# Designs tried in a protein design run: designed miniproteins, single chains, continued (4). Part 36

Each design is a single chain, and the fold is of that chain. pLDDT is the mean over its residues in the fold that is shown.

## One batch from the design tools (miniprotein)

Design m13298
Fold by ESMFold2-Fast:
Structure m13298 (fold): chain A 63 residues (1-63)
Amino acid sequence: AEELVKKGKEALEKGDLETAGKYVLELGQSGHLEGLQEVYEYGKSLGIDVEDIENAAVRAHLA
């Protein structure tokens, strides 16, 4: 969980929403909801809409 949160935050810092979405999907599927929320809140602090991160996670699930 901690590693996925770290990688998700790093992807958001780089503007890589597709990679961030993949880590958010893994956190959600593994039940790490606190880590998932931490990545969303971090993205929001960077000016990224949570909806954009959620849409990237949905795309990762469908790929």
Scores: mean pLDDT 81

Design m13299
Fold by ESMFold2-Fast:
Structure m13299 (fold): chain A 72 residues (1-72)
Amino acid sequence: AKKKAEELYEQGLELYEKGDYDKAIEYFKKAIELDPNYYKAWLNLGRIYNEKGDYEKAMEYYRKAAEILRSL
């Protein structure tokens, strides 16, 4: 599960770097479905929603990433 979540996260990063934000979101969401404690996926979901102007969703994902990081 952890290895697969990491692979999905890496694919999401590649899509994000290419500017395909919608596919990047899908891959990051798949990563957190497999590993809900995958802090980096939550963080990057926050970044993408912030760039899309959806500040409420961005704050939600950033808060979740911070909660996970503090519990580690």
Scores: mean pLDDT 84

Design m13300
Fold by ESMFold2-Fast:
Order: sequence, then structure tokens, then C-alpha cells
Structure m13300 (fold): chain A 70 residues (1-70)
Amino acid sequence: MSKEEYREKGEEYEAKGREAFAAGRYEEAAEYFEKAARYYRKVGTEEDLKKALEAEINAGLALIKAALDK
């Protein structure tokens, strides 16, 4: 995959993570945010690494929500 394809995949999974989180599917949201972070890291620009960090933070928040919703 090209760097551009990696960025597009990161954006796709980030959007899916946000949708799952809004729907209360916190475990699914965490998985999507983790996938988004991996793709942004593969791009490797400072901006994409910032997006990767934001996605990881969102994944962590989703896991906390999943634990509290139990």
C-alpha cells in the first residue's frame, strides 16, 4: 500500500471508531481506533503521528467506557 492509501485507511477506521463509540459499541470502537492509529503510523508524517496518538487516546477512552458499561 502507498502512504496515501495508509492515510485513507486511517481516516476510514477513525470514522468507523467514532460511529461505533456514538452507538455505544465501545469494544468495537476501540478496535477501529487501534486500526486507525496503526495506519497513521505507517504514513509517518508529524501530522499523521498526531492523528495516531489521538486515535490511541480514543481507543483507551472506549475501553474505559466498555468496562464501566459492564
Scores: mean pLDDT 85

Design m13301
Fold by ESMFold2-Fast:
Structure m13301 (fold): chain A 74 residues (1-74)
Amino acid sequence: TSEKMAKGLLELAEKEKNEEIKTALRMAARLAEQGTAPEAVVKGLKSSALSLGASEEEVKEATKKAEELIKEAE
């Protein structure tokens, strides 16, 4: 599950053209690889993306994709 989440988040990052979202997705993937709970992975993604200067709309879209991926990985 954690490995599947991490791989999926990395795949989302590779397809992402927005550098802030891409970096946040890679950070979230590392958290998932370390066994961080899904809820904390999503929270980390939101916090990182916002801190890097991504818009609320971009963060919302990235978060929805990550949540869908996490649900499918379970």
Scores: mean pLDDT 80

Design m13302
Fold by ESMFold2-Fast:
Structure m13302 (fold): chain A 87 residues (1-87)
Amino acid sequence: SPEQELVIAALRGMRAVAESQDLSAEEKAELLAAIEEAIARARAGASAEEVADWLLKQAEASKNPKVKEFLETLARAVRLVATRARQ
């Protein structure tokens, strides 16, 4: 769907931003793994709300404050893109 394509595009864009962040190798590996799983879930038919909810759960489970903050930002971005796609 157009919403799914926009969500995947947003996640891929944020993945590029994540690659450029001043993060440790461990922080970057955790963050990129979460983004790749979010993309996989969206491709498998998960809604934008399901992807955003999953990202928030990953943020809550993260022991790394920088990864947590970035995942929360990703969840907000996914919801914003979905909301705009419906207008």
Scores: mean pLDDT 84

Design m13303
Fold by ESMFold2-Fast:
Structure m13303 (fold): chain A 60 residues (1-60)
Amino acid sequence: MRGLYRAVAPVPKTSPDELALRPGDVVEVLEEVDDEWVLARSLVTGETGLVPKSALERLE
């Protein structure tokens, strides 16, 4: 699941390991952690953290 993705839903930061996202934020997916979560880097802030796969769509 590596590549550039856009957040389609708001993602709250509920733990230090998570990445907070607003709809429209672009992230680079670095690795797939499990079937529900990816490790991603925000291209807006440069922060890395866990993001739910369901909140992301692949950029064209």
Scores: mean pLDDT 79

Design m13304
Fold by ESMFold2-Fast:
Structure m13304 (fold): chain A 100 residues (1-100)
Amino acid sequence: KEELIKQAEELVRKADEYESKGDYETAADYYFQAGNLYEQAGEWDKAAESYKRMAELYEKAGNYDKAATAWSNASLAYFKAGKPDEAIEALKKAQEAYIK
């Protein structure tokens, strides 16, 4: 599972590169892929942070439907990481994005 974490870290680096170029949707997609790999590795904290970054980037891109999905994914990952306060906050963000 160390290989999954390494692959996820490489995807985060790509996401940061695309964000620096202003390509927020591509950056968000890379964070989504990283979050999935962190989930497979059982790294719920890192998965939650990746989904949170995905949501923030979709908000910057104006894609509120995808941002809402990303916040929902972050909420579930935070809950599994034992962070219920952050999970609740992420769920509220998902609802806010969904009604926009």
Scores: mean pLDDT 87

Design m13305
Fold by ESMFold2-Fast:
Structure m13305 (fold): chain A 78 residues (1-78)
Amino acid sequence: SAVDEEIKKKEEEILKLAEQARKALEAGDMETAKKLLLQIIDKQIEVLKRIKEVYPELAAEVDAQIAALEARRAELEA
């Protein structure tokens, strides 16, 4: 479906950012790594929100995952 293709494309974007973050960490570029990790978390939250819209029966579990990601984002910004 178009929704499945949309989610898959977002997951591919997340994997690309994860590879960039890995390279930044290996280079000791902590500032770039932090920015990339925040972008990854934001995109993961977008995917989860879309899953919740399509599969409302998963809302409770998805909301718990979103809350955990938002907490991790806050820790990285501290």
Scores: mean pLDDT 88

Design m13306
Fold by ESMFold2-Fast:
Structure m13306 (fold): chain A 81 residues (1-81)
Amino acid sequence: DIDAAVAAMAAHLATLSPEERRGLAAGMRVWLAENADKLSPEERAKAEALLDVALSFAPEVAGMSLEEARELLERTLRERS
């Protein structure tokens, strides 16, 4: 259920730091852009709903280009390596 998944994502995001929220939102944007063509319409709708929730917790990421989001994701991954 998309609504249940959205509620679970919102609850999870509320426990994260602002930095973690930005990293997650950026990662979701990049992943969806790269994998949208591999998803069923139902999977895509669910992924878009989850991304919308993540972006509501990290609105600065919503204003980023995909290139900017990819740079943020790469920086976050390097920091956690």
Scores: mean pLDDT 80

Design m13307
Fold by ESMFold2-Fast:
Structure m13307 (fold): chain A 66 residues (1-66)
Amino acid sequence: GPLPERPGLDFDETAERLAQAPPEAKRNAILGAKWLGSDEAAEAFERTLETGDPEHARRALEILNK
């Protein structure tokens, strides 16, 4: 199937976990993205904090994977 064989960075699962995470974890993700120099990913994590929508977290993870 098209699913990854190795356990690891599954963006969909990671995004869902982050969206359900406490606000402190979401804030840490924002700071981490800024530390990595990705303002776009930081903004997407900020949207995740505001809305709780895993779509924004997935986008941030996709940006950081570049």
Scores: mean pLDDT 74

Design m13308
Fold by ESMFold2-Fast:
Structure m13308 (fold): chain A 87 residues (1-87)
Amino acid sequence: SKEETIKLLEEFIEEVEKIRKSGLSDEEQKKKILELAKKLYKELTDEKLKRGIANLIETMEKESPRNALVLADVMVHELKILIEELK
């Protein structure tokens, strides 16, 4: 449902922001955020959102830790906008 999708996205955003503020190395942050993105991908039922998260996973895996984290931050920003549009 739309409400379940919003909850999954909000939980993903909260967990990513916690990791980004954790003081962990860029390498460890990249690893943990990739694990969260892979979990989110499995739980999502919306095909368009799944495609967006799959693209994030693929691009983050190819990038340096620093650049991967910039991509994660951009995705968090885009998902926050999407949640407001869905409400």
Scores: mean pLDDT 88

Design m13309
Fold by ESMFold2-Fast:
Structure m13309 (fold): chain A 90 residues (1-90)
Amino acid sequence: MKYRVHVVVRLRPDATREQAEALLAELEAIAKSHPDVEKVTGLLLNDRVVSLIVYAKSEESAEKLAREIQAVADRHPAVAEVKITLIKLE
């Protein structure tokens, strides 16, 4: 079964666009390095909101990726909020 991982990261009000772009690049690199990832789409919605959509081959790979992204967000000083949603695609 295929899974979609939808990530939305909101940065702190004092975060720069350069910090947002660097975080997006780091999250995309993590997703692309994961062996069961089929497709990655990253979007900087504005200067403080980073969105990432990842298609994974299995629930296990989707859950591992979600945990890795959460860990990166938790250690990043510019992150205010992170929302990760796992969607089963049949």
Scores: mean pLDDT 82

Design m13310
Fold by ESMFold2-Fast:
Structure m13310 (fold): chain A 98 residues (1-98)
Amino acid sequence: VSQEELDAEVFEALALIQIAILKTHPAKSDEDAENLAKGIARTLEQLASIDRERALKVAEEVGYAIGKAKDDKTAEAVLSRLSPELAEAFKKGYEKGK
């Protein structure tokens, strides 16, 4: 994959994750939280397979946004689906956002 393609994917992943987080609110069902978490975890794991350091930074940013939203259900669902390194970065961001 070219550097331009990687940069485009990172930018799109960030935009998608931000939009997904904006849709999260306390009134959403457990099923909605699980579906959102699946999308986030899949995107972060795919990014990690291409660029691990960028994926760790994105995971922390996503965690921060979810922490700000106080969406514990989505946070728990994401954490259960991430590899240990991504989960740690996500958790670090989440704690900063609280």
Scores: mean pLDDT 72

Design m13311
Fold by ESMFold2-Fast:
Structure m13311 (fold): chain A 60 residues (1-60)
Amino acid sequence: SAEELLKEAGRLLREGRLGEAAELVAKAYQIDPEKVLKIAEEKGYKPDGAGLLGAALAVG
């Protein structure tokens, strides 16, 4: 699911694997953009690339 992909992206970010994390965030957005944007908004991040990576780190 999109939420599972965001959690995995957060794990990759903690490991310093930024490119792989960005790819998973993009896949999550492709699967369920509404859910990804809702999570970002709830965590106080903007719906841009950096904001979505921040949201992934916050949920992973």
Scores: mean pLDDT 82

Design m13312
Fold by ESMFold2-Fast:
Structure m13312 (fold): chain A 60 residues (1-60)
Amino acid sequence: MVEELVREAAESEGSKRAAYATAAALLVASGEASEEEVRRAIELARELGDEETAELLEKA
């Protein structure tokens, strides 16, 4: 689920990108995602070149 939001953020621009990145961070912050899922999502964001989303997830 978090990984899917990270992919959508990387494929989107502007407000849509921000919305998907925020939704991913919210899932992480709420505890809905396991630590393993969060780690994979951060790795995926970095692999896609989306450092902003990766940093946002690490801070959540």
Scores: mean pLDDT 80

Design m13313
Fold by ESMFold2-Fast:
Structure m13313 (fold): chain A 102 residues (1-102)
Amino acid sequence: MKKYYEEEAKKLEEKIKKEETADLLNELGNSYLQLGKYDEAIEYYKKAIELAGENNADLWTNLGLAYLQKGKYDEAIEYAQKALELDPNNLAAQAVLNEAKK
């Protein structure tokens, strides 16, 4: 629901101004992804990875999905493979990899 994600993005931006966490940055990235704002989603997912560290498979999956939606298939494959190296059973990462290889 577009209107829901616009409201959620605004609430998350206010929370991030008070305390910036990887979870809040990831949620903000998810909101921008749902709004079709792929460049903003990518920026927030990358920042979440910087705060959480590189061992979070879900963040790499989300980054790969954002690149896939933007039509950047090589980057989508790279980040989906990174997620699968961390969690081979991550179905979302498998889906990103399969779609990017089409």
Scores: mean pLDDT 86

Design m13314
Fold by ESMFold2-Fast:
Structure m13314 (fold): chain A 68 residues (1-68)
Amino acid sequence: SALYEEAMKLIEEARRAAEEGDVETALKKLSEAGKLAQELEKRGDTESAKEIFEEVKRVLALVLKAAR
């Protein structure tokens, strides 16, 4: 779906920002991806939403390492 593709794009942008040390941009992009996952969940696409949330958690761990 378009929402899933947009969320995954935001997560990839967040990962790149985290790798560059831009924690604020990374967190902002992860927040935006999370909102798209919530919208997918409301529409009944719980599997796509779950995949997005798992990827957000993975990149958030990277952000936390960059922010230490």
Scores: mean pLDDT 86

Design m13315
Fold by ESMFold2-Fast:
Structure m13315 (fold): chain A 110 residues (1-110)
Amino acid sequence: NDAEILVEEAKRILRKLYSKMSPEAQKLVEEILATDDVKKQAELAKELRKLYNGAAPFGVDLLLAAAGELEELAKERGVSLASAREILLVRMEALGASPEVLEALRRLTK
């Protein structure tokens, strides 16, 4: 499942960076890791981005948002998960996602 792969990669990045984060950011990471609600994970990751200085958790909020929207978008439009990925990548590019985040999404969802 592509959405599960995105969530697990986001969690892997968060676990790797956890010890370098502020205590407030660490609390948000703990909440992200404790929930299985991908939409809640995406919302918490947006709050994490606001607190993180010096070594941002490289697009984790965008990875979790993509995971949360991927299956819903596929169902709503009656398209494959691969097509839903391409739609989300176009939307994220339009919203000003960095080239490195877009490349990470392309690699993790292939």
Scores: mean pLDDT 66

Design m13316
Fold by ESMFold2-Fast:
Structure m13316 (fold): chain A 97 residues (1-97)
Amino acid sequence: MKAVPTPDISPVAKAIYEKYKDFEGYIIITSDVELAIKELKAELISLEFIGEEEIAGVKFDVYKAVVRIDGKDLPVLIFEKKEPSLPGYRIVAKPKG
């Protein structure tokens, strides 16, 4: 897993991580799902759209996914920004267990 800082998204990312702090997996916040997966050098195993969500005033398409990183299949929640955002930027975090 690689953390990539996204300027001006930190308050939104914090809100997502606090809301989903009990999620046993990884959280990806991005404007481009395919680019985020490619930059992680991850393989997308499965992707399921689960709905739209608004967090801290920002609208996201939310996906439940499984990705392979370093030979491990990992559950992931992907938050894809619908509104204008910084292209290719992402935040990847594992929630506190």
Scores: mean pLDDT 67

Design m13317
Fold by ESMFold2-Fast:
Structure m13317 (fold): chain A 80 residues (1-80)
Amino acid sequence: SNAEKYRREIEAVTRLLEALHKALKDYREGKITPEEALARLEQEVRRIGKELGLDDKTIESLLAWARALFERLLKMDEEA
């Protein structure tokens, strides 16, 4: 059962990175604002975590990581 939990966590990270890429791409193409991109990313992370049956603590950790990574990548893009 622990192996299944780890597989779900890896799947969640994979889907999170896909959502992050999509949000940044839509922002870079001028389709959405940075605020809209972050909001969509956060909603997708919560949805993914719930669909995969992750506990609230794991979902909160993924949200914190996703926010931090998004903001860092956004700043790099804006400063380039």
Scores: mean pLDDT 82

Design m13318
Fold by ESMFold2-Fast:
Structure m13318 (fold): chain A 82 residues (1-82)
Amino acid sequence: SEAYRKALEAFQAGDYETAAAHLEEALAEDPTFYRYQLLADAYAVLGKYEKAIEAYERALELAETPEQKKILELGIEDLKKA
């Protein structure tokens, strides 16, 4: 989607606030594992750890592979220690 493209561009530019806003728009259109993971990453960089954990937990619900689940479980654990 256009919103997801804009989110990726903002994330790559280091504009995590703008990336998060566009990711929330993209998630309203199509909630996917990768979109929630990227939203969580953006919130984590911004120091919004509670929002990052919530987004990672939503991504975990959508995870299809053992590799996806492992990455998110480690990410959630690390943020809870911060």
Scores: mean pLDDT 85

Design m13319
Fold by ESMFold2-Fast:
Structure m13319 (fold): chain A 86 residues (1-86)
Amino acid sequence: SEFEKLVRLLEELRPLLLALPVQDSPLAAEMRELARRLAEELRRLGEELLEEGKRTGDEEKIRLGRLLLELAEELRRAVAEAEAAE
């Protein structure tokens, strides 16, 4: 299914999305800011997909929603850890 392909792609991209620079530089700061914004967007989308999937009985949307929420939390934590390492 298309959702299975998307889930697989997101799992493959996960280590790249979480590889945030810990160096104190303008580029590193910009990357952390973009990652923080991405985490919030993924959280919102994940919540919306999870709620819609539960409402319509769409197990693929539920699975994708849960994955996006998990990635959002992991990314948010990675940003916090990178900022603490400054």
Scores: mean pLDDT 77

Design m13320
Fold by ESMFold2-Fast:
Structure m13320 (fold): chain A 95 residues (1-95)
Amino acid sequence: MKAAEYAAKAAYYAGLASNAAKTFEASAAAGVAAVAAGVAAALAKRGKNAKGAAEAAAKAAEKAAEAAKKAGDEEAKKYAEKAAEYAKKAAEAAK
């Protein structure tokens, strides 16, 4: 898969995590991950280096997963973990 496709999936799952989140902390962190992943997808589609944006998305998604875990929010945690996974794959695929 291409970096843009992985980044788009990361943005999708981060958006789901933000919407599912029971706490503001988890929702805000997932929202940051969604924006960063969207930027990574846009950069990759334009043939630009998306690695930095994808790495930022992965870190934000990991923070969202930790916040959801602390809140006992299993659904938001699951989506945030998938967002982090795809953001990491986008960073690895980016040049």
Scores: mean pLDDT 84

Design m13321
Fold by ESMFold2-Fast:
Structure m13321 (fold): chain A 52 residues (1-52)
Amino acid sequence: EEEAFRELKKYLEEKFGVKIPEDATRDEIAEILKKLSLEEQKEVLDFLGKLS
């Protein structure tokens, strides 16, 4: 879970150019995801599925 969260933060910064604070909470990450398009949200879900 912690590892997947860290990988998700790095993925969002590298792929979408968003700036994520080092101490960002899961709720703050969820707000960033909510601002993404449906296609971008699908890409994030596919990425998370590969981590499982």
Scores: mean pLDDT 74

Design m13322
Fold by ESMFold2-Fast:
Structure m13322 (fold): chain A 51 residues (1-51)
Amino acid sequence: SAAERAAAAFLEGARARADGDVEAAIRHYEEALALDPDFEAARRELAALRA
């Protein structure tokens, strides 16, 4: 489902962030938000990384 794919993309974003790969983290969080526009955790992570 889109929700499962959004969750998977969010986890990949979190892994990339933990590895210090900000560009990869942003791409994965953007994918999560594209799959679930109401995914507030992904929106918050993107805002933090782009600040």
Scores: mean pLDDT 85

Design m13323
Fold by ESMFold2-Fast:
Order: C-alpha cells, then structure tokens, then sequence
Structure m13323 (fold): chain A 55 residues (1-55)
C-alpha cells in the first residue's frame, strides 16, 4: 500500500471510529500490518482491507 493510500484509508477508519490514531494506522498499513491496524481501528481485518483498497 502506498503512503497516500494508507493515509486516506486511516482517515476513513477514523471517521468510522474517532478513537483511531490515523497516523499510527497509516504507518501499519504502509508496512502491510493489516491485522494490527484492524485491532487499533476496532474493526475486522476484512473491513480494513476493503477500505484500504477503496472498496
């Protein structure tokens, strides 16, 4: 995932769960650490993957 795609996905995740740290989630998504990003966002990993792909 590109940094730009990860940042957009992290912002969308913060809109769903305002407690989400968008900077940390974006970093995890750039690293491909979807499971850890999902735990921070409080969402299923499938939902995080879909949002990251713009689905």
Amino acid sequence: LSREQAELAARRLQEINPETDPRRVAELLVEGRFGEAARLAGLPVEAVRAIARGQ
Scores: mean pLDDT 82

Design m13324
Fold by ESMFold2-Fast:
Structure m13324 (fold): chain A 68 residues (1-68)
Amino acid sequence: GAIEEAKKEIEKKVGKDGKISISTAAEIISKHLGVDKSTALKTLKKYDKDGDGKISVGEATMAILSLV
């Protein structure tokens, strides 16, 4: 489903640190879930505990689940 496809694409785009930029994750989530990129960005920022503009696959998954 849309959640699985979004998670799979995020996993493919993580960097050496196992994280993905919030902007890239928001684009993927917006594409697969049909939500606005701005809504996805706002939600993902809540899970960016480090304030580095990046999130883990786990944090992105939690954000996706809060948007469905």
Scores: mean pLDDT 80

Design m13325
Fold by ESMFold2-Fast:
Structure m13325 (fold): chain A 62 residues (1-62)
Amino acid sequence: SKLEKAKEIIAKFDEQFPPDRRTRILAAFTLIEELNLTVEQVEKLIPLDDAERVALESLQKR
């Protein structure tokens, strides 16, 4: 399922990058681009603030 793939991507980012906010946002971008998740779906996996949510919605273009 897309949810399992999303969790795997998040786990790989956690392994390769420091556990900071920027890594979390990079993982969110990857979920939108590779899995075509909505910002709402990503928010259930990775908590976002209002500015980050707006930026990710702009990237999605739908």
Scores: mean pLDDT 75

Design m13326
Fold by ESMFold2-Fast:
Structure m13326 (fold): chain A 55 residues (1-55)
Amino acid sequence: MSEEIKKLYEEIKAKVDQLQADVDAGTLTPEQVAARRAEIAELWKKYNELKEKEK
């Protein structure tokens, strides 16, 4: 896998961990959680597209 794909995966993991921590802390509204999940889903889509293109 390319460096770009690895970097994107690490970025996604960091965002997922951040969302989990914020949810556990009760600092986010349901709307904010949904928005962050949508952002993470777009990054996963890009990750899968890059991975398919290389594989």
Scores: mean pLDDT 80

Design m13327
Fold by ESMFold2-Fast:
Structure m13327 (fold): chain A 99 residues (1-99)
Amino acid sequence: MEEELQREIDDGVAAIVQAIANWGMEKGDYEGAAKLYEFGIEKFPDSPLTAELYLNLGKAYYKLGEYDKAIEWFRKALEIDPTNQEARKLLKEAEEKKK
């Protein structure tokens, strides 16, 4: 139905936004990447990518030295997917950096 087509379009756009943000991470544009991940989360809250967007936003803030924000986003990723071992590992690493 039309709603399913809109979800497929929204998921596709969310994936493109994530890909561009990931490219920003590779280039060292952590601030730009964070803004793009936040945009993806805000505009596509029902996306199956939401947990991964939260994880990647946490990674961007971690690279910026914003450990408190990184911890918040890693926790949100784990609320959606508690089995994500990468999010659990990065959460512990961010908490250790806050010391």
Scores: mean pLDDT 82

Design m13328
Fold by ESMFold2-Fast:
Formats: C-alpha cells, sequence, structure tokens
Structure m13328 (fold): chain A 77 residues (1-77)
C-alpha cells in the first residue's frame, strides 16, 4: 500500500498523507489507489489506461465527498 501511495504521489503530485487517510477509512478508495498504481506499473505507455485508472480514483473520492458533504483535496496546498 505505501508503495502504491508513493508511486501516485511521485507520478501525479498527489498528497501522500491524504491518500493514506482515505485508504484507511474507505475500502473503495484503497482499491482505486492500488488499481491506479498497478496500471502505471503494468501499462506505463498506455496513456488511456492510466487516465482511466486515475479517473476511477477521483470518482471514488467524489462518491465519498457526496456521502459526507465535505470537500477533499488530493493535491497539496
Amino acid sequence: MDEAIEELARVFGLDPEVLRELAEKHPEIRQAILDAARTIREHPEDFTAVAEALGRLFDAVRRYQAEEGKAVRLTPE
């Protein structure tokens, strides 16, 4: 898990602390993080597959925001 979070933080500039907190609280977000990191590793040249995996991660975060009525930032200030 930590390796997947570090990969996403490095490649997309996402906040690793926010990703860890979301992954611990929300299994759907945890799975989306793992899927995105795996897609980057297995298909680094498939720009469409990487974009789709990242889109699924953002969709999972948006579902959480809708349920909680709170905004979540995935990037540092």
Scores: mean pLDDT 73

Design m13329
Fold by ESMFold2-Fast:
Structure m13329 (fold): chain A 56 residues (1-56)
Amino acid sequence: SDRREEGERRNAELNGRLNKEIEEASKLTPEESKKRTEEAIEETTREMGERNRELR
């Protein structure tokens, strides 16, 4: 259960960071916002993949 709870907590943390990046990106130009959002999504996806491998 601890392992599952830790994974859920980590995923929630990553989602929180992604949401904050999207919010900050909304203050930029559309072009800059798009680039920043794409980078944040890529990084979050990579981190989730790494964490899932570590948990297994």
Scores: mean pLDDT 73

Design m13330
Fold by ESMFold2-Fast:
Structure m13330 (fold): chain A 67 residues (1-67)
Amino acid sequence: KGDKYKEQADEALRQGDVQKAVDYYEEAAKAGHKDAADLLRKASVLALSLGDEKRAEELRKKAEELE
């Protein structure tokens, strides 16, 4: 449940593809990963590093809704 998406996100980060990592961490959370809230917070921070403030805020709010 979401583990494959998390693996893909971690691999994307190793390759320097921050955008792809954000997308996969969000998909992992949507798939019901056990650490969904933490993955969404991580995706939010990564989105901020890309200058995508709107997406970062949306991801942060989704993480808060899961708690």
Scores: mean pLDDT 84

Design m13331
Fold by ESMFold2-Fast:
Structure m13331 (fold): chain A 67 residues (1-67)
Amino acid sequence: RKRVIVVYDEDPELAEKAAEKLKEKYKDLDFEIVLAKTLEEALELARYLREEEGWNVVVFDAKAILA
């Protein structure tokens, strides 16, 4: 079962920075990061991936990851 983290922020630089922090922290884990611009977009994407593809999906605000 594929593991995916959806990171959202309207500032693409913050979203990319959060993604980089996650990749450094979890280097040994096999997972993918998907970037979204808004919470609404992130939730719709996560719902689709969970329901249609059966993926293990977690959604994070980029600011929460960078705190």
Scores: mean pLDDT 79

Design m13332
Fold by ESMFold2-Fast:
Structure m13332 (fold): chain A 69 residues (1-69)
Amino acid sequence: MVSFLTVTVTVTLKSGEKAEVTVTLRVENGELSVDSVEVRGPEKPSEEEIKKAVEEAMARARALLAAAD
């Protein structure tokens, strides 16, 4: 069975504005993988800021799955 989890991480940009990084994670046989990443905001975050947001989303998803077991 394949399930999907969506996690939104808010990133504060150097301009002081905020961008939302929405990470959709695929859950298959107890394993997490990144399915898609969508960025919304007035400015594009740096690659490093997006990467950090994805890592945060993965950590949150893993914690939720561990708590459910």
Scores: mean pLDDT 78

Design m13333
Fold by ESMFold2-Fast:
Formats: C-alpha cells, structure tokens, sequence
Structure m13333 (fold): chain A 61 residues (1-61)
C-alpha cells in the first residue's frame, strides 16, 4: 500500500471503530481508537488487498 492509501484506510477503520464503540456504549479515547486502527491496518496489509479491506470496512460502517 502507498502511504496515502494507508492514511485513507486508517481513517475508515477509525470511523468503523467509533461507530461500533458508540453502539456498544464503550468509552474509547481517540488514542485507543488510533492504536486499535493501526493494529487492524497492519493485519490487513499482511493478508488482504486494499480494495477488499476497504469494502469490508465500508460494509461495517
């Protein structure tokens, strides 16, 4: 992935985490969300294409 694609995907993952946290009434801080999003992004880079990961995240949102 390019740095620009990583940044775009990271923002989508962060939005998905925020939505889930709100629905589950979990008080995640912005720093916790960023840490979780970075972990998920690293896993996505290993196992899946960027297009497949984006589709999965958008379906979750």
Amino acid sequence: MTPEEEKELLELIKEAIRKEAKELNRPYTDEEIEELANTLLEEAKEDKSLEEVKKTVKAYL
Scores: mean pLDDT 71

Design m13334
Fold by ESMFold2-Fast:
Structure m13334 (fold): chain A 57 residues (1-57)
Amino acid sequence: SERDILIGLAQRDAGMSREQVLALERAETEEEIRAIAEAAGISVDQARSLQAALRAA
């Protein structure tokens, strides 16, 4: 599925764990998104874009 491809790319290219990607998909607040982005070493804008892509897949 498109979602599985996005998860795989986030793991390979952004160095995110599967658990971090799933947590990002489920995040409901800006605070949660910021915390995940910081832990993953990506920008908040990158995290928001990835979340939108995951939810559209």
Scores: mean pLDDT 84

Design m13335
Fold by ESMFold2-Fast:
Structure m13335 (fold): chain A 54 residues (1-54)
Amino acid sequence: SQLVERLNAALRAGDLEAAERAGLELAERYGMDPDVMLDFVRRALRDGGTTFEV
């Protein structure tokens, strides 16, 4: 998925704003809880190496 690629690129770059935008768009598109996605994004950026996998 193009959105997963954008999210993972933002996570690798440490770009919180880009990661939150991509994560929220992914959550909306696939019916995921946006609060769960934002919590994942924030934890992944804190840990410095986590990516989203599908």
Scores: mean pLDDT 77

